# Ledger of designs, part 68: designed miniproteins, single chains, continued (5)

Each design is a single chain, and the fold is of that chain. pLDDT is the mean over its residues in the fold that is shown.

## One batch from the design tools (miniprotein)

Design m18355
Fold by ESMFold2-Fast:
Structure m18355 (fold): chain A 73 residues (1-73)
Amino acid sequence: SLVPVEKVKEVIVEELKVPEELVDKAYEALFPGKTELDREEAYALLAAVAGGTDGITKEQIRRAVERLEELFT
């Protein structure tokens, strides 16, 4: 399954409480020009944002993973 990038970005922004600009920067570095991501790509984007940002809790990551899984039903 493929999911629109905007839906993946929305989950990451909301659950990690980071600015959209940080997610956009990671997206442009990893998946330039892709309008849809698969499950592995969505997790890679989440990992890049979480790993590059101080103060992200394991609970925030868990909630983000749960919401991303719902997109790939």
Scores: mean pLDDT 86

Design m18356
Fold by ESMFold2-Fast:
Structure m18356 (fold): chain A 95 residues (1-95)
Amino acid sequence: SDILLKQAKEHLEKGKEALEKGDLESALKHFRLAYLYLKQYDVLNKERSKEYIELVKELIEELERLLEKLREANSPLVPEAEELLQQLKEMLKEY
């Protein structure tokens, strides 16, 4: 696997763990890092792999769960999570 996809997956898993523990700030931080690695992979690669697409989709699902929890908590992080979710959805549209 490409090292960037491996890093994206690692941060996605850390974000999921933080979300399960109720650490919404750490979850958002890790999901943003996963996004940055996926974005770097996309820029460097001519063709998008199935692994890349599946990681983007999983990150979108996990961010939607985080966003629901952030809204329930009236968190000031809601706009930041919404922006990240929009950027990820745009990455899928360009495929």
Scores: mean pLDDT 86

Design m18357
Fold by ESMFold2-Fast:
Structure m18357 (fold): chain A 80 residues (1-80)
Amino acid sequence: SEMEELLRGILEGFRLTRDRWAALVRAGRLSVDQAREGLRAWVADLTATLEAQLPPEDYARLREELEKLLAEALAELEAL
């Protein structure tokens, strides 16, 4: 389904973005705070786009999953 394809793409994009931010922190190219702020901004921009494009119920479910993933990723970055 379109929703399953969209969710898969979002989750993969999130993982790649998270891993890139973590790699930049490990390489000493970004601070943990800069990486956390960048990831928050990226998720905020994505959720604004999804809110405009999706039915409210579908958006709410994706929003909840993204907020959970963001919280986990921010904790992982803080532990670096």
Scores: mean pLDDT 83

Design m18358
Fold by ESMFold2-Fast:
Order: structure tokens, then C-alpha cells, then sequence
Structure m18358 (fold): chain A 88 residues (1-88)
């Protein structure tokens, strides 16, 4: 069903976002990085998460429960990124 396909897509997007977030945290904490490089890394991640947020919105009418769960994950990640950006 379309709902089952949307749910799988949302799960994959959420998993991908978590993996990219973990990689972003490691890259930002690399002691060889300048302040500007850290900001650029965070900006690139924000752009990737914006695309995921758009996909969550697109799938909301098809798979509302999974979209809500994905939105919570993206909101938590975005909050952590905002906190991290303030500290660099």
C-alpha cells in the first residue's frame, strides 16, 4: 500500500538523518577544524535535514503516525544542532 511504502521511506530517512547527525557531530568536534569550517559543516547538515523535513511533510497525509514520529526525531536533531552552532 502507499501508506506502507511511505512508512518505509520515512524510517529510512530517519535512520539516514541519525547516521548523518552522528557523522556531523564527529566532524564538528575534530580538533583540526576552524570555527568557519565547523559552521559550514553544520550549515550543510541543516540543508540536508530541511530536505528530510520536506519529505516528512509530503508523507504526512499518507502515513501520519510515522510522519509524526519522524518529525519528532528531526526536531530533536535540529535542537541539538542549534545548541552546537551556538557553542562554535
Amino acid sequence: SDAAVAARQLDQLTRGARIRYDQTVRNVNDPSRSRQQRQNILDRFRNSIRWVRDMVTRYQPIAPRQARAAQRVIDDISRDVDRMQRSV
Scores: mean pLDDT 87

Design m18359
Fold by ESMFold2-Fast:
Structure m18359 (fold): chain A 75 residues (1-75)
Amino acid sequence: MMEQSKIDEIAEEVRKQLLEEGYSEEEADKLAEVVRIMLESGSLLPAIQKAKELGISNEQLFHGLKLAEKAIAKL
């Protein structure tokens, strides 16, 4: 299982990349939180549910997940 410290590092990298792409701090925080939930659960369903609660579109959700995949590849 992925260690919590690595999950936190990936979520922080996703947040940083979203800010660099022009997302607002609020949007970047919400997307990073959804990514963290996906990595902690190892499942997409809890992440989709949290995205709906936060008003995140499916398009934004999948973009955040792609950034997480790239961050994992850097480790």
Scores: mean pLDDT 80

Design m18360
Fold by ESMFold2-Fast:
Structure m18360 (fold): chain A 110 residues (1-110)
Amino acid sequence: NAKEEVIRLVEEAAGVMKAFFKYDKDLVKAIDEIAREIIKELEKQNFSSLEEAFDGLREIVLRYAREKAGLSDEDIAQIEKDLEEAKKNPDLAVEYLARVLGRIAMAKLK
């Protein structure tokens, strides 16, 4: 199931970033809140393929980064690049998604 697979990747990415920031309670909380919101939006949608599910993830993440996290155009461009790399290299998707979640969390705490 394409939706379940992409949700699993987001959950794993959040776990990696929470482990990395384990001594920063505000960053851990921000990562949890961001991942939960992204997963909630993914659950509302249906996807016919893994490619379609990655495109849905991209739209949800970019909307969150712009509208709820208030990221700069420069931060948005880097997130777009990391999301493209996650789609092109599924074996590295967790690493790229972890970078995306970390960037959004750090920007929210500025």
Scores: mean pLDDT 87

Design m18361
Fold by ESMFold2-Fast:
Structure m18361 (fold): chain A 92 residues (1-92)
Amino acid sequence: MVEKLREQLEKEGREVVELLRRRLAAGEPLDAGTLEAAIKMLELSKKMIDATPEEVKELAKKEVPELEELAKKGPAPREELEELLRRLEELV
């Protein structure tokens, strides 16, 4: 059960990376906050797979405010976006 959930997260993570790379290559607007939030969500999802329901609730309470702060970040230079995409790829 846990293995199937990990495989699904890795597959979806790869699809998101590919979508974001296509957007960057096409010159479409992409916010640093969106990429940082995606990285944090993937890291949190991996932690939650092995966590108890109580630990999941505690993680959500701590991480949701940090995700809201990341969402406030606006556009970034292409070099920063490429570095964030590289970090996201390392998590998949």
Scores: mean pLDDT 72

Design m18362
Fold by ESMFold2-Fast:
Structure m18362 (fold): chain A 99 residues (1-99)
Amino acid sequence: AQPLTDASVVAGVAHIVAGVLYVTAKIAERRGEDPEKVELIRKAADLISQAANDLEAGKITPEEAAKRVEEASKLLEQAGFKDGAKIARNVAEKLRSLA
């Protein structure tokens, strides 16, 4: 089993990524971006944030957290934010390495 500290570090990175996505969605909204794209970014941020919280609380496994973060990556790709999607995929890969 991986040390709890490794999961906590990856959860911390996931929280930072979710925070950046919330700020990105707010900037996109203010700049007049497509409301559907803004909503996809917010949904991705919510999914990552919830996965990080549930992982820290011991409610889900690192593999289950990785699946939720991968779903967030797909939402970011649909929103056209390829860099955000790549960052989310990297977080999911790190979560899987903890399994």
Scores: mean pLDDT 84

Design m18363
Fold by ESMFold2-Fast:
Structure m18363 (fold): chain A 96 residues (1-96)
Amino acid sequence: SVGDTMDTMGRGMDMMDTVMDSGTHDDSDSGMSRMRDFYRDSYRSSTDPVFRGTMHHMVTVSDRMSTMSVDDRRHTSRVMRGSVMVMMRRYRRMMA
C-alpha cells in the first residue's frame, strides 16, 4: 500500500541519516552494512514496481559507496536523499 511504501521510505531516510551522522569509518561501515541489508530486504519484499526500482537503485549505490571515503559517503547519501524525497512527495500526494 501507499502507507507501507511511505513507512519503508521513512526508514530508508533514517538509515541514510545514520550514515551521514557517522563520525568514524567503522561507524560508517556499520551504518552502510545495515542500510544495504535494509534496501535489499525492501527490494525483495516489495510488489510495487516503482518502489522496487528505487530500492534496487539504492542497493546499487550502497555497493558503490562501500569503497568511498566517509566524506564521499556523506555527499552520496545527500544526493540519494533527493531521489527518496521526490518519491515520498509523490506518494504523500497520493495518500491525501
Scores: mean pLDDT 72

Design m18364
Fold by ESMFold2-Fast:
Structure m18364 (fold): chain A 64 residues (1-64)
Amino acid sequence: APAGAVELEVTVEIPKDASPEEIAAAAREAVERAAAERGLRVARVTSTRLEEDSVTVRALVVPA
């Protein structure tokens, strides 16, 4: 992992009748927003766990 990298986990609710593309966009938006609030940027998504009504994303984030 790059120096200064940390792991971030975010869970976001999935809209009703969301397409796979919408789910992916929501997951990415949530993790990017959480990283930005900390002055960090998403380097890589490490895992995605899809549940019935939510998606949990784990990402490696680095200083912006």
Scores: mean pLDDT 77

Design m18365
Fold by ESMFold2-Fast:
Structure m18365 (fold): chain A 82 residues (1-82)
Amino acid sequence: RERSLKLLEELKKEGLKIAIEVAKKTGDAEKGAKEGAKPLEELVELAKAHKATPETIEGLEELREEVYKEAYKLAKEVVEKQ
């Protein structure tokens, strides 16, 4: 469980970096946030396909929403500075 949480934390950090880089290249904060959240969206779909518990699915969806919101805020700041 703790090792899985570490992997999720790394996915979150990588997603935020992707969002910033995509926002810098495209000038589109929504596109940056979507690309940053994509790995967690794929994890949610995999969890559903493997019949994970409702708690696991909800936790992953909450993390996806958190990463998307945080990525969007960072991406928007990057776009505004351009």
Scores: mean pLDDT 78

Design m18366
Fold by ESMFold2-Fast:
Structure m18366 (fold): chain A 55 residues (1-55)
Amino acid sequence: MDEIVAEVRARVPASVPEEEIRRLVEAVMRGFLLEDSEEHRDKIVNLVVTVYEYS
């Protein structure tokens, strides 16, 4: 989890709070049935970053 949050933090605007990033990561993991594993980490990060790119 913390590694995912840190990776997203580096790729989104500094104005976005870490608490918001953490909530969105949890929502993406739940919605796409992804686990906090090395295999899913890149997919989770990319999905969360994409939300901010189109928002």
Scores: mean pLDDT 76

Design m18367
Fold by ESMFold2-Fast:
Structure m18367 (fold): chain A 75 residues (1-75)
Amino acid sequence: SALVRELVLAVLFGDLERATALLRRASPAQLREAARLLEPYMTGPNVPEAARAFLEALRAGDREAALRHLAPTLA
């Protein structure tokens, strides 16, 4: 979906305001799809804990948890 594509790009480019707005509108299914697209960029031995927590929140379809971990992930 257009929302999932825009959310993934906002996260990858560190656009906190846009990522926040898109997360607030995303369904649980869209959050899980965003997690699949972001996984290659957020998994690895040197990935910050915040990014792992954010990815797990997206996989769970937990919008509120994803919002809590977003800003630390983009820092």
Scores: mean pLDDT 86

Design m18368
Fold by ESMFold2-Fast:
Structure m18368 (fold): chain A 73 residues (1-73)
Amino acid sequence: SVGKLQELIEELKKSVEVTTEQIDELRKKAKEYEINGDHKSAVKVETQILFLEAVKSTSEYLIERLEEKVKKL
C-alpha cells in the first residue's frame, strides 16, 4: 500500500539523518586526531566515515527509488 511505502521512506530518511550526524561527529574527531599527530587513529576514523557514507548512499538510493514509485501511483 502507498501508506506502507511512505512509512518506509520516512524511516529511511530518519536513518539518513542519524548517519549524517554520525559522519559529522567522526569528521570532527578525525581532524582532532590529525591536529594531535595521531595519524593511526585519524585513518581508522576516516575508514569508519567511508563505511557510513556507503550506508548513507545506499539508503538515499532506496529513498529515491521508493519516491519514484509513489509518484507513478
Scores: mean pLDDT 88

Design m18369
Fold by ESMFold2-Fast:
Structure m18369 (fold): chain A 62 residues (1-62)
Amino acid sequence: DKDDLEFLEKLEEKLEKAETELDVAVVLVGAASLLSMPSSSDEIKERAQELIDKAMEKIKEL
């Protein structure tokens, strides 16, 4: 859905600006919720998984 895409894009922006473990955790929870939605498209789920992977990498650098 369009709302899922906009939410994903906001999470991607938040991750780029994240400076703390809590900021990254918010992105992880949001992206995981998109993966759990039955209504999310495969494209949204693929991007959400990529975002989770990037967030996990960023946590290691904090």
Scores: mean pLDDT 81

Design m18370
Fold by ESMFold2-Fast:
Structure m18370 (fold): chain A 85 residues (1-85)
Amino acid sequence: MLKIPQEEIEKEAAKIKDEDIEKLINEIEATLTSMEKSSPLLEQIKEYVKKAKEALKKGDYESAKRYLAAALLLLKEYKKQLQAS
């Protein structure tokens, strides 16, 4: 499991506006659907997106932003690994 520093999650979450949460969830889901391979990192990203969707449905925007920030940071790391390999 790739562990992201809590400080980076909070910093990234602070950049997300309430109105952008659903849009970002949809963009990440579309990106994941376009992936040809499954990987442990992609499964971890999917779990965070699922948690963000559940938090959003409950009106918990702060938790939704944190889960979404974690998913975005993991997706950046996944893309970096693809470019470096």
Scores: mean pLDDT 79

Design m18371
Fold by ESMFold2-Fast:
Structure m18371 (fold): chain A 94 residues (1-94)
Amino acid sequence: SAAEEEFRRTLAEIERLLAELEELRDQMLSSDNPELQELGKRIGRGIESARARVAEIEALAKTDPRAALRQARALLQLLRHDLEVVKREVEELE
C-alpha cells in the first residue's frame, strides 16, 4: 500500500540521518578537544535512544501501521532538527 511504501521510505530516511549522526559522533570522539568529546558522548546516547524508538516503531507497525507511520514521521522530524543543532554546536566548538 502507499502507506507501507511511505513507512519504508521514512525508516530509510531515519537510517540515513542516524548514519550521519554516527559519523559526526565518531569524528567528535576522535577530537583532542574535550568539549567535542563530551558532545560526541551526548550524540552517542541520543543515537542509542533513537535506535530503541525505531525498534518500538517497527514492532508497532505489526499491530497499528497508521500509528507507527505517525511515530516514524515524528522521529524523522526530530532527527532532522537534532542534526541541524549538532552541526551548529560542532561549528561553534571548532
Scores: mean pLDDT 89

Design m18372
Fold by ESMFold2-Fast:
Structure m18372 (fold): chain A 63 residues (1-63)
Amino acid sequence: MSPEQKLDLHTYKEVLKKIGEFKSLEEFRKSFESHFPESQIDELWETMLKGKELEKKYPELFK
């Protein structure tokens, strides 16, 4: 899963950087509403928040 792993890490970093640019879930939804339905946007946001918690819990994994 090396290519998927690299993609996940790269996407995760890009997403974390962009989260800092968005003041709220509403702004994030607005940015992605043209690409995904609202339900998927909400799931994406939750996944990113969980990923950030995982990084805090296991920083060694995200070296």
Scores: mean pLDDT 61

Design m18373
Fold by ESMFold2-Fast:
Structure m18373 (fold): chain A 73 residues (1-73)
Amino acid sequence: MIYKITLYDPKKKPDEEKVREIVAKYGGELLDIKYHDNYVELTVKLPEDADLRPLLLELIKLFGASGFSYEKI
């Protein structure tokens, strides 16, 4: 499955390699990162039965985000 994850008001800009490592830890692949003025969008491919919750929590902490949304694409 492919997900678009939006992280709001990021306080940090982590290395892309670190983002890829975290996504890979949950069996996924980082397809894209898009930075905007007050949010960042990640496109990630995950296994059909992947638990998205621990990945979202680690990404929120890594980016220092104040909130998130996600959608399946």
Scores: mean pLDDT 85

Design m18374
Fold by ESMFold2-Fast:
Structure m18374 (fold): chain A 59 residues (1-59)
Amino acid sequence: MKEKMAFASPIVQKALPLLKQGYSLREIGEKLKVSPQTVSTAINATMKMLGLKSREELA
């Protein structure tokens, strides 16, 4: 699986403003019309890239 483009993913780019607004991964998945698991995977890849330990640090 290629995580090279994780930080450039459209899902991550759209999810970050929603995280700042306090939406959960489930709610973000519903807004983006993708599964919560897809959002979770993309956010986890971004957190790993940035060295963050929780999604709250992205907001």
Scores: mean pLDDT 69

Design m18375
Fold by ESMFold2-Fast:
Formats: C-alpha cells, sequence, structure tokens
Structure m18375 (fold): chain A 104 residues (1-104)
C-alpha cells in the first residue's frame, strides 16, 4: 500500500512539472487539459485496482480545482492558474502523506 501511495505522489509531482512547463510556454489549453485528464485517469485506475475510496476522493477534489485552474488559464491569468493547480496538487500530496504516516 505505501508503494502505491508513493507511485501516486510521483504521478502528481511529474504532472505538475509538465503543466507548469506548458503554462510557462503558453501552450494551447487542450495540451494542458490532456496532461490533467491523463493524470486523473491514472490516479483513478490505481484507486479502483486497490479499492481505495480515499484516493478516488483525492482525484475528485483535484479535478474540481484543476477545472478552476484551466478557466484561469483560458482567461490569461497564468500565474493564478499555476497557484490554483499547485495548491490542489499540494493538498493531494499532504493527504497522501497523512495516509502513508497512518500505515507506518
Amino acid sequence: MIEVLREVADIIVEAEKKVFELIDNKAPVEKIKKVIDDTLNKIRDIAKKNNDKSLLKIADDMEKSYEEALKLYEEGNYNKAKLVYGSAAGMALISLSVEILTLE
């Protein structure tokens, strides 16, 4: 279980790096959305395979914040989009860290 949660944390960290690079390069919103959708799908697949309802909730909460970040990006508010995305990713990582600590 700890190994699964670490894998999800790595997925979230790598996705943030890719999304921030795309935002900094002013990439088309469709490219950013694809990275987000691919990331959420990977997390949900892992959650379903492990019957982890907490991980599904983390993915659902991330999706809502990511939709807000995409709207900010479409409005040209790039720095706010990064802040909202980063905050959502950070909160997910905190939730995963708490679950890992509970398992130790």
Scores: mean pLDDT 84

Design m18376
Fold by ESMFold2-Fast:
Parts: sequence; C-alpha cells; structure tokens
Structure m18376 (fold): chain A 62 residues (1-62)
Amino acid sequence: SEAEERLREAKERMREILAGQREDTGESVADSADSYARQNPAEKAAEATERARRILEAQVAA
C-alpha cells in the first residue's frame, strides 16, 4: 500500500538525517526526528505513522 511505501521511504531518509544531526547537535533521536517533521509537513504524517508503528510492534512483541 502507499502508506507502507511512504513509511519505508521516510524511515530511510529520516535515519540519514538523524545520523547527521546527532553528530552536529547531539540531540536525541526523538528530538531530531520531531524537528525534521516540523520542517517537512509532508513527512509529519509519515513520522506519526512510524511512531504508531513502533508502539504496535512493541505490543505485538510483548
């Protein structure tokens, strides 16, 4: 589905950006990801979906 495609693409792009930001600022992953989402409104929906996905995965794994 399109949601799954967007989620996967957002994860890869976000990881690269987060890695760069960590080296520059030393911010937490959550803070860096949130900052990126604010700059890119289109990515905000994907970011929220990823957070929900992590919660769901944790619940299933538990």
Scores: mean pLDDT 61

Design m18377
Fold by ESMFold2-Fast:
Structure m18377 (fold): chain A 68 residues (1-68)
Amino acid sequence: DAAAKVKKLEDEALRNMEEAQEKGDVTELFKVAATSANDMLVYDPSAIAKSQQIVEHGKRKAAEVQKK
């Protein structure tokens, strides 16, 4: 159950970050990444590695937007 919820949160985060990147909204990218990472840890405290991957993904997307 927890793993399935974490997977859904990961999929939602990736989709929302793609949408934010298309809009060029760096602030939204960071908010989506942080919120999703935190929600993952609420459902599964052992999902630390996955939560960190989401945060890093958001940072990379934000850097790409800023590069132009």
Scores: mean pLDDT 78

Design m18378
Fold by ESMFold2-Fast:
Structure m18378 (fold): chain A 67 residues (1-67)
Amino acid sequence: ELVEEARKAIEAGDYDKAFEIARKLVKQGRLEEAIEIYRELAEKTPDPERQAFFRRLVEALEQILKE
């Protein structure tokens, strides 16, 4: 449900809503799903600074998941 809501938000251009949903996934320990949403945000958001920010979040969460 949360993942699908985040994807719909991204398709609608509501990147802030998708980011809020991804943060909820992180708080729930659903790191793999949060990583998917952050990757999609990094690809779809038009702001290059926000793209870089989301790419860094993906790398950080992947390191946590690996450990």
Scores: mean pLDDT 83

Design m18379
Fold by ESMFold2-Fast:
Structure m18379 (fold): chain A 97 residues (1-97)
Amino acid sequence: SSELEEMRKKVDPERFEEILKELEEKFGDKLSKEMLEELAILLEYALQNGVSVEELEKEIEERFGDKVSEEVLNKIKNFASLLLAQHRLKELIERGL
């Protein structure tokens, strides 16, 4: 979508590549390369812009719900939630909080 193209222009390249690598390791055999790249863009954008887990899961469902099984979709949502939690926790620790 046009929104995804705009998100791509604003993502941090280093964190995008890190997220994409982790997605390829977990879902590379289940998702196309294009879908993995789209997910990496969404996840990096969510981290950069403080998007809630609920909003991110809704976006994932709207973009991939018709393209993957319910089981795979739920695994993607769980991965996204854990990734956001881990990165936000690291930022909190780095702030000395």
Scores: mean pLDDT 81

Design m18380
Fold by ESMFold2-Fast:
Structure m18380 (fold): chain A 72 residues (1-72)
Amino acid sequence: DLDRVLDLYRRRAREAGLSDEDIERGLATVRELHRRGEPLEHILRVVRLMTDPDPTEAAATIPETPAAEPLP
């Protein structure tokens, strides 16, 4: 259920102190991945990574983003 994933992201993002702009970006990413038929597990991992930067080793943490390839 896309709605459930979006709700989970919003809740976690607010708890993590993300800005409204970051939340909107994350929601757009989740929607696009779901619309493209990406595995739900992959989408959930992206959500967790985006909303869990704090309670770990932030000094060595690096963002993970799928590379977009231009192909018509």
Scores: mean pLDDT 68

Design m18381
Fold by ESMFold2-Fast:
Structure m18381 (fold): chain A 79 residues (1-79)
Amino acid sequence: PEMKPLSEEERERAREFLEELGREYGIQVTESALNVLLTALSMGIPFDKLREKLVELAKTLPPGTNGAILVAVAVSELL
Protein backbone atom coordinates (compact mmCIF):
# COMPACT_ATOMS: atom_id res chain seq x y z
CA PRO A 1 0.00 0.00 0.00
CA GLU A 2 3.02 2.33 0.36
CA MET A 3 3.85 4.35 -2.75
CA LYS A 4 7.18 3.51 -4.40
CA PRO A 5 9.85 6.27 -4.25
CA LEU A 6 11.05 7.35 -7.71
CA SER A 7 14.69 7.55 -8.80
CA GLU A 8 16.17 10.74 -10.28
CA GLU A 9 16.39 8.91 -13.63
CA GLU A 10 12.66 8.04 -13.55
CA ARG A 11 11.73 11.66 -12.75
CA GLU A 12 13.94 12.98 -15.57
CA ARG A 13 12.44 10.50 -18.09
CA ALA A 14 8.93 11.64 -17.09
CA ARG A 15 9.80 15.33 -17.55
CA GLU A 16 11.56 14.72 -20.89
CA PHE A 17 8.58 12.73 -22.21
CA LEU A 18 6.08 15.46 -21.24
CA GLU A 19 8.25 18.10 -22.93
CA GLU A 20 8.36 15.96 -26.10
CA LEU A 21 4.57 15.48 -25.95
CA GLY A 22 4.10 19.25 -25.64
CA ARG A 23 6.35 19.96 -28.63
CA GLU A 24 4.83 17.28 -30.89
CA TYR A 25 1.10 17.65 -30.06
CA GLY A 26 0.81 21.16 -28.59
CA ILE A 27 -0.13 19.93 -25.11
CA GLN A 28 0.39 22.50 -22.32
CA VAL A 29 3.15 21.12 -20.06
CA THR A 30 2.88 22.47 -16.51
CA GLU A 31 4.31 21.56 -13.09
CA SER A 32 0.87 20.07 -12.31
CA ALA A 33 1.13 17.74 -15.33
CA LEU A 34 4.53 16.48 -14.12
CA ASN A 35 3.19 16.01 -10.56
CA VAL A 36 0.25 13.88 -11.77
CA LEU A 37 2.56 11.74 -13.93
CA LEU A 38 5.10 11.27 -11.10
CA THR A 39 2.27 10.29 -8.71
CA ALA A 40 1.01 7.66 -11.20
CA LEU A 41 4.52 6.22 -11.54
CA SER A 42 4.95 6.10 -7.74
CA MET A 43 1.63 4.17 -7.56
CA GLY A 44 3.23 1.45 -9.72
CA ILE A 45 1.73 2.22 -13.13
CA PRO A 46 4.41 1.26 -15.71
CA PHE A 47 5.97 4.19 -17.59
CA ASP A 48 5.63 2.32 -20.92
CA LYS A 49 1.83 1.98 -20.47
CA LEU A 50 1.45 5.65 -19.48
CA ARG A 51 3.55 6.76 -22.48
CA GLU A 52 1.47 4.67 -24.92
CA LYS A 53 -1.88 5.91 -23.52
CA LEU A 54 -0.76 9.57 -23.38
CA VAL A 55 0.36 9.48 -27.04
CA GLU A 56 -2.97 7.90 -28.10
CA LEU A 57 -4.96 10.60 -26.26
CA ALA A 58 -2.74 13.48 -27.42
CA LYS A 59 -3.37 12.53 -31.09
CA THR A 60 -7.15 12.95 -30.60
CA LEU A 61 -7.17 16.15 -28.49
CA PRO A 62 -6.95 19.78 -29.71
CA PRO A 63 -3.71 21.80 -29.41
CA GLY A 64 -3.60 23.74 -26.13
CA THR A 65 -5.04 20.87 -24.05
CA ASN A 66 -3.95 21.11 -20.40
CA GLY A 67 -1.28 18.47 -19.72
CA ALA A 68 -2.44 17.79 -16.14
CA ILE A 69 -5.95 16.92 -17.39
CA LEU A 70 -4.49 14.72 -20.15
CA VAL A 71 -2.30 12.79 -17.67
CA ALA A 72 -5.19 12.42 -15.19
CA VAL A 73 -7.44 10.93 -17.91
CA ALA A 74 -4.69 8.51 -19.00
CA VAL A 75 -4.13 7.41 -15.37
CA SER A 76 -7.88 6.88 -14.80
CA GLU A 77 -8.06 4.62 -17.91
CA LEU A 78 -5.09 2.51 -16.70
CA LEU A 79 -6.36 2.07 -13.12
Scores: mean pLDDT 81

Design m18382
Fold by ESMFold2-Fast:
Structure m18382 (fold): chain A 87 residues (1-87)
Amino acid sequence: SVEDDLRKLIEGLEALAKTLSGKAKEAVLRAVEVLRRSLEEKKSAEETLEDMRKLRDELIAEHPDDLDVHFVAEMVVRETEAIVKEA
């Protein structure tokens, strides 16, 4: 289910955050907050993807020279897109 896929993504991102530090870790944790809000508010996979794309754009704008933050931003969008495609 979409809810199970979102929970698995949260678990994977929390595991990733434990291996990171600084702004990259904060970026991953912000993505986890987006996913947790989607579960709490019972948002669709498509609505969750829109929220994740907004987060990506914010992260890139806030950290234009941080390649690790950019990698995280693009990765969380791609992972959310995969869930939408399978739903």
Scores: mean pLDDT 88

Design m18383
Fold by ESMFold2-Fast:
Structure m18383 (fold): chain A 99 residues (1-99)
Amino acid sequence: DLEELLEELERQRRLEREAAEMKPLSDYLKKNQKEITEKWRNLKTEKEKLEFNLELAKEWLEFLAKLDPNDPFVAELRERYQRAIKLIEKKLEELEKNK
């Protein structure tokens, strides 16, 4: 329990740092807020939520591809979102196999 609590606190701290560093993502999401809100309202299952997050991550990756590829910040975000996409795809695959 204590170990699980420490892991959860570390996870929360990481998410807070990522949120603070992700202002460009926040601005991008605000621009597309109407479409995102409508899609979000139609989500009924865990699978649909993962598929929605996968689609958002892919759209974000496409947005980053339009920015300067020599910018280290852009390169780092692209790498992070490529990893996120792989993790979501793996989770979706596990859900299909473990019905």
Scores: mean pLDDT 65

Design m18384
Fold by ESMFold2-Fast:
Structure m18384 (fold): chain A 72 residues (1-72)
Amino acid sequence: EEERIRELARRIAEAAKSVGMDYVVAYFDTEEEARRLGQALLEVDPDVASVEVKKVKSGDKTLYAVRATFKP
């Protein structure tokens, strides 16, 4: 599980930096998954400046958004 999340985090960070994005947002069904991705992003990529986890509503569903901001 941790290895899969770290791999996902690396792919997200690499893709975002390759297109010059200042930040990325990912959505999860659970707060635990969101927090795990946020932590993995901070651990796998030194260009990640900050991570925020927020509870959001999408229609009739509750989701958790992970926003990672990259260093300039």
Scores: mean pLDDT 79

Design m18385
Fold by ESMFold2-Fast:
Structure m18385 (fold): chain A 111 residues (1-111)
Amino acid sequence: SEGIRAGEEGLKAGKEALEKAKTRLQELAAKSALRGGEAALLGGKAAEEAGNEKGVRLAKEGGESALQGGKLAKEAKTVEQAVAGALLGIGGGVSGQIAAELAGVKIEGIK
C-alpha cells in the first residue's frame, strides 16, 4: 500500500504542477512528473497484487521521485530546475515500469 500511496501522491503533484504551469518549461517538467506518477501507481498496484515486495518498494521510490519532480516543476524558474524536475519524473516512470515487470505485468504506453 505504500507503493500505491506514493504513486497517487506523485500523480496528484504532477497534475497540480501541469494545471499551474505558467511557462513551457514548467509544463514539460510537470508532464514528466505526471507520467512518472502514473507509472509508479500502476507498477505499485501490480506489484502489491503479485505480492512482490521488491516491486512495491521500487514503486514507492518511483512515486516519491514523481512527487519531488512535480513540486520542482511548480517552482521551476530556470532551465536547470525544469530539467531536474523532468528527470525526477523519468525516474518515477522507469521505477514504476520495472515494478510492473517484477509483477509479470506489461504497462503499455510507457516506452
Scores: mean pLDDT 86

Design m18386
Fold by ESMFold2-Fast:
Structure m18386 (fold): chain A 94 residues (1-94)
Amino acid sequence: MMLSEETIEELTRLLVRKLRALGASEELIARVVELFRRIAALPDREKGQEILLEFASELDKVYEDYRAGKISAEEAIARVEEIVRRTEERIREA
């Protein structure tokens, strides 16, 4: 099932709230939002959806690990930055 633009916007809003709760910088939040837009605009819609769901899932996992006390906010932000960098590289090759 192809994600609607409305669904992508809602997922983006939920992730932005979680990132703010972690204390992520506005620059990092802007990078995450831009990645969602770029992934949604990929010519391969099926691959774009796969990348989007994996990206959202990895970010959500980091937030849940933080809430469970498994990692610090500093470690959570570092993991988000790594996930963002890897996803940026992945879409450059798409």
Scores: mean pLDDT 80

Design m18387
Fold by ESMFold2-Fast:
Structure m18387 (fold): chain A 89 residues (1-89)
Amino acid sequence: SVIDKIDEAIKLLNDPSVPYFIRRHFTSFFAKLINEGSIEEIAEAYAYVESIGGLIKRRFITDFFNKLPEEKQKKIIELAKKIMKERGF
């Protein structure tokens, strides 16, 4: 699932023993998700990352999410809020 892929990417991003080139390979998942993912998939990712917070949220928002058009960002945030409420994030 999208959540499982995010969890794997988070583990790799937060492990200082993992070489930077491997972590960068998994951060490419966020880039692919933001560019090729559906609004629903990106909203699920946004909701989950919001629940985790910290450096991962900052990286996802500033390096990937904020590159989307403002109108698309708005739609994703609205859907993410609904997902968060329904899933108890």
Scores: mean pLDDT 75

Design m18388
Fold by ESMFold2-Fast:
Structure m18388 (fold): chain A 55 residues (1-55)
Amino acid sequence: SEEELEAQRAQLRANVDAAIARLKADPRFTPEEVARNEAFLDRYLAEKEAQLRAA
């Protein structure tokens, strides 16, 4: 249902936000590595949201 798809999109976005926050909080990652991982997660989120919308 549309409600379930919206809930899945919201969970996916929240998970990505949490992952980015964890990367920024981890001193083992350089700023360049954090930025690269952020770009990857942004692309991943966009692709998954498009797939959920198409389903």
Scores: mean pLDDT 81

Design m18389
Fold by ESMFold2-Fast:
Structure m18389 (fold): chain A 93 residues (1-93)
Amino acid sequence: NEKDIEILEKIKELLEKAKEALEKGDIKKAIDLLREAKELAKELSNEELSAVLVDALNKIISLVEKGDIERAIEAIEAMIGYLEKEIEKLKQE
């Protein structure tokens, strides 16, 4: 569980950096950060949570690749909020 908390916190950090990259127009950096977050999501011991996060990251990457930057940023913000709640739940166990 502690390992999953560390992974989720690192995914959140990568998402915050990806959002900053998108706001600066650095699409390549944003995609690389989102792909790194996706690989970390695969390392989660909770297989259900891993699948949910991988699916969400694939959708965000697709939005960025289509040039739908506003929706990509909104999806990243929503995912950060979700991760904050999941991290808090795990810390209370």
Scores: mean pLDDT 89

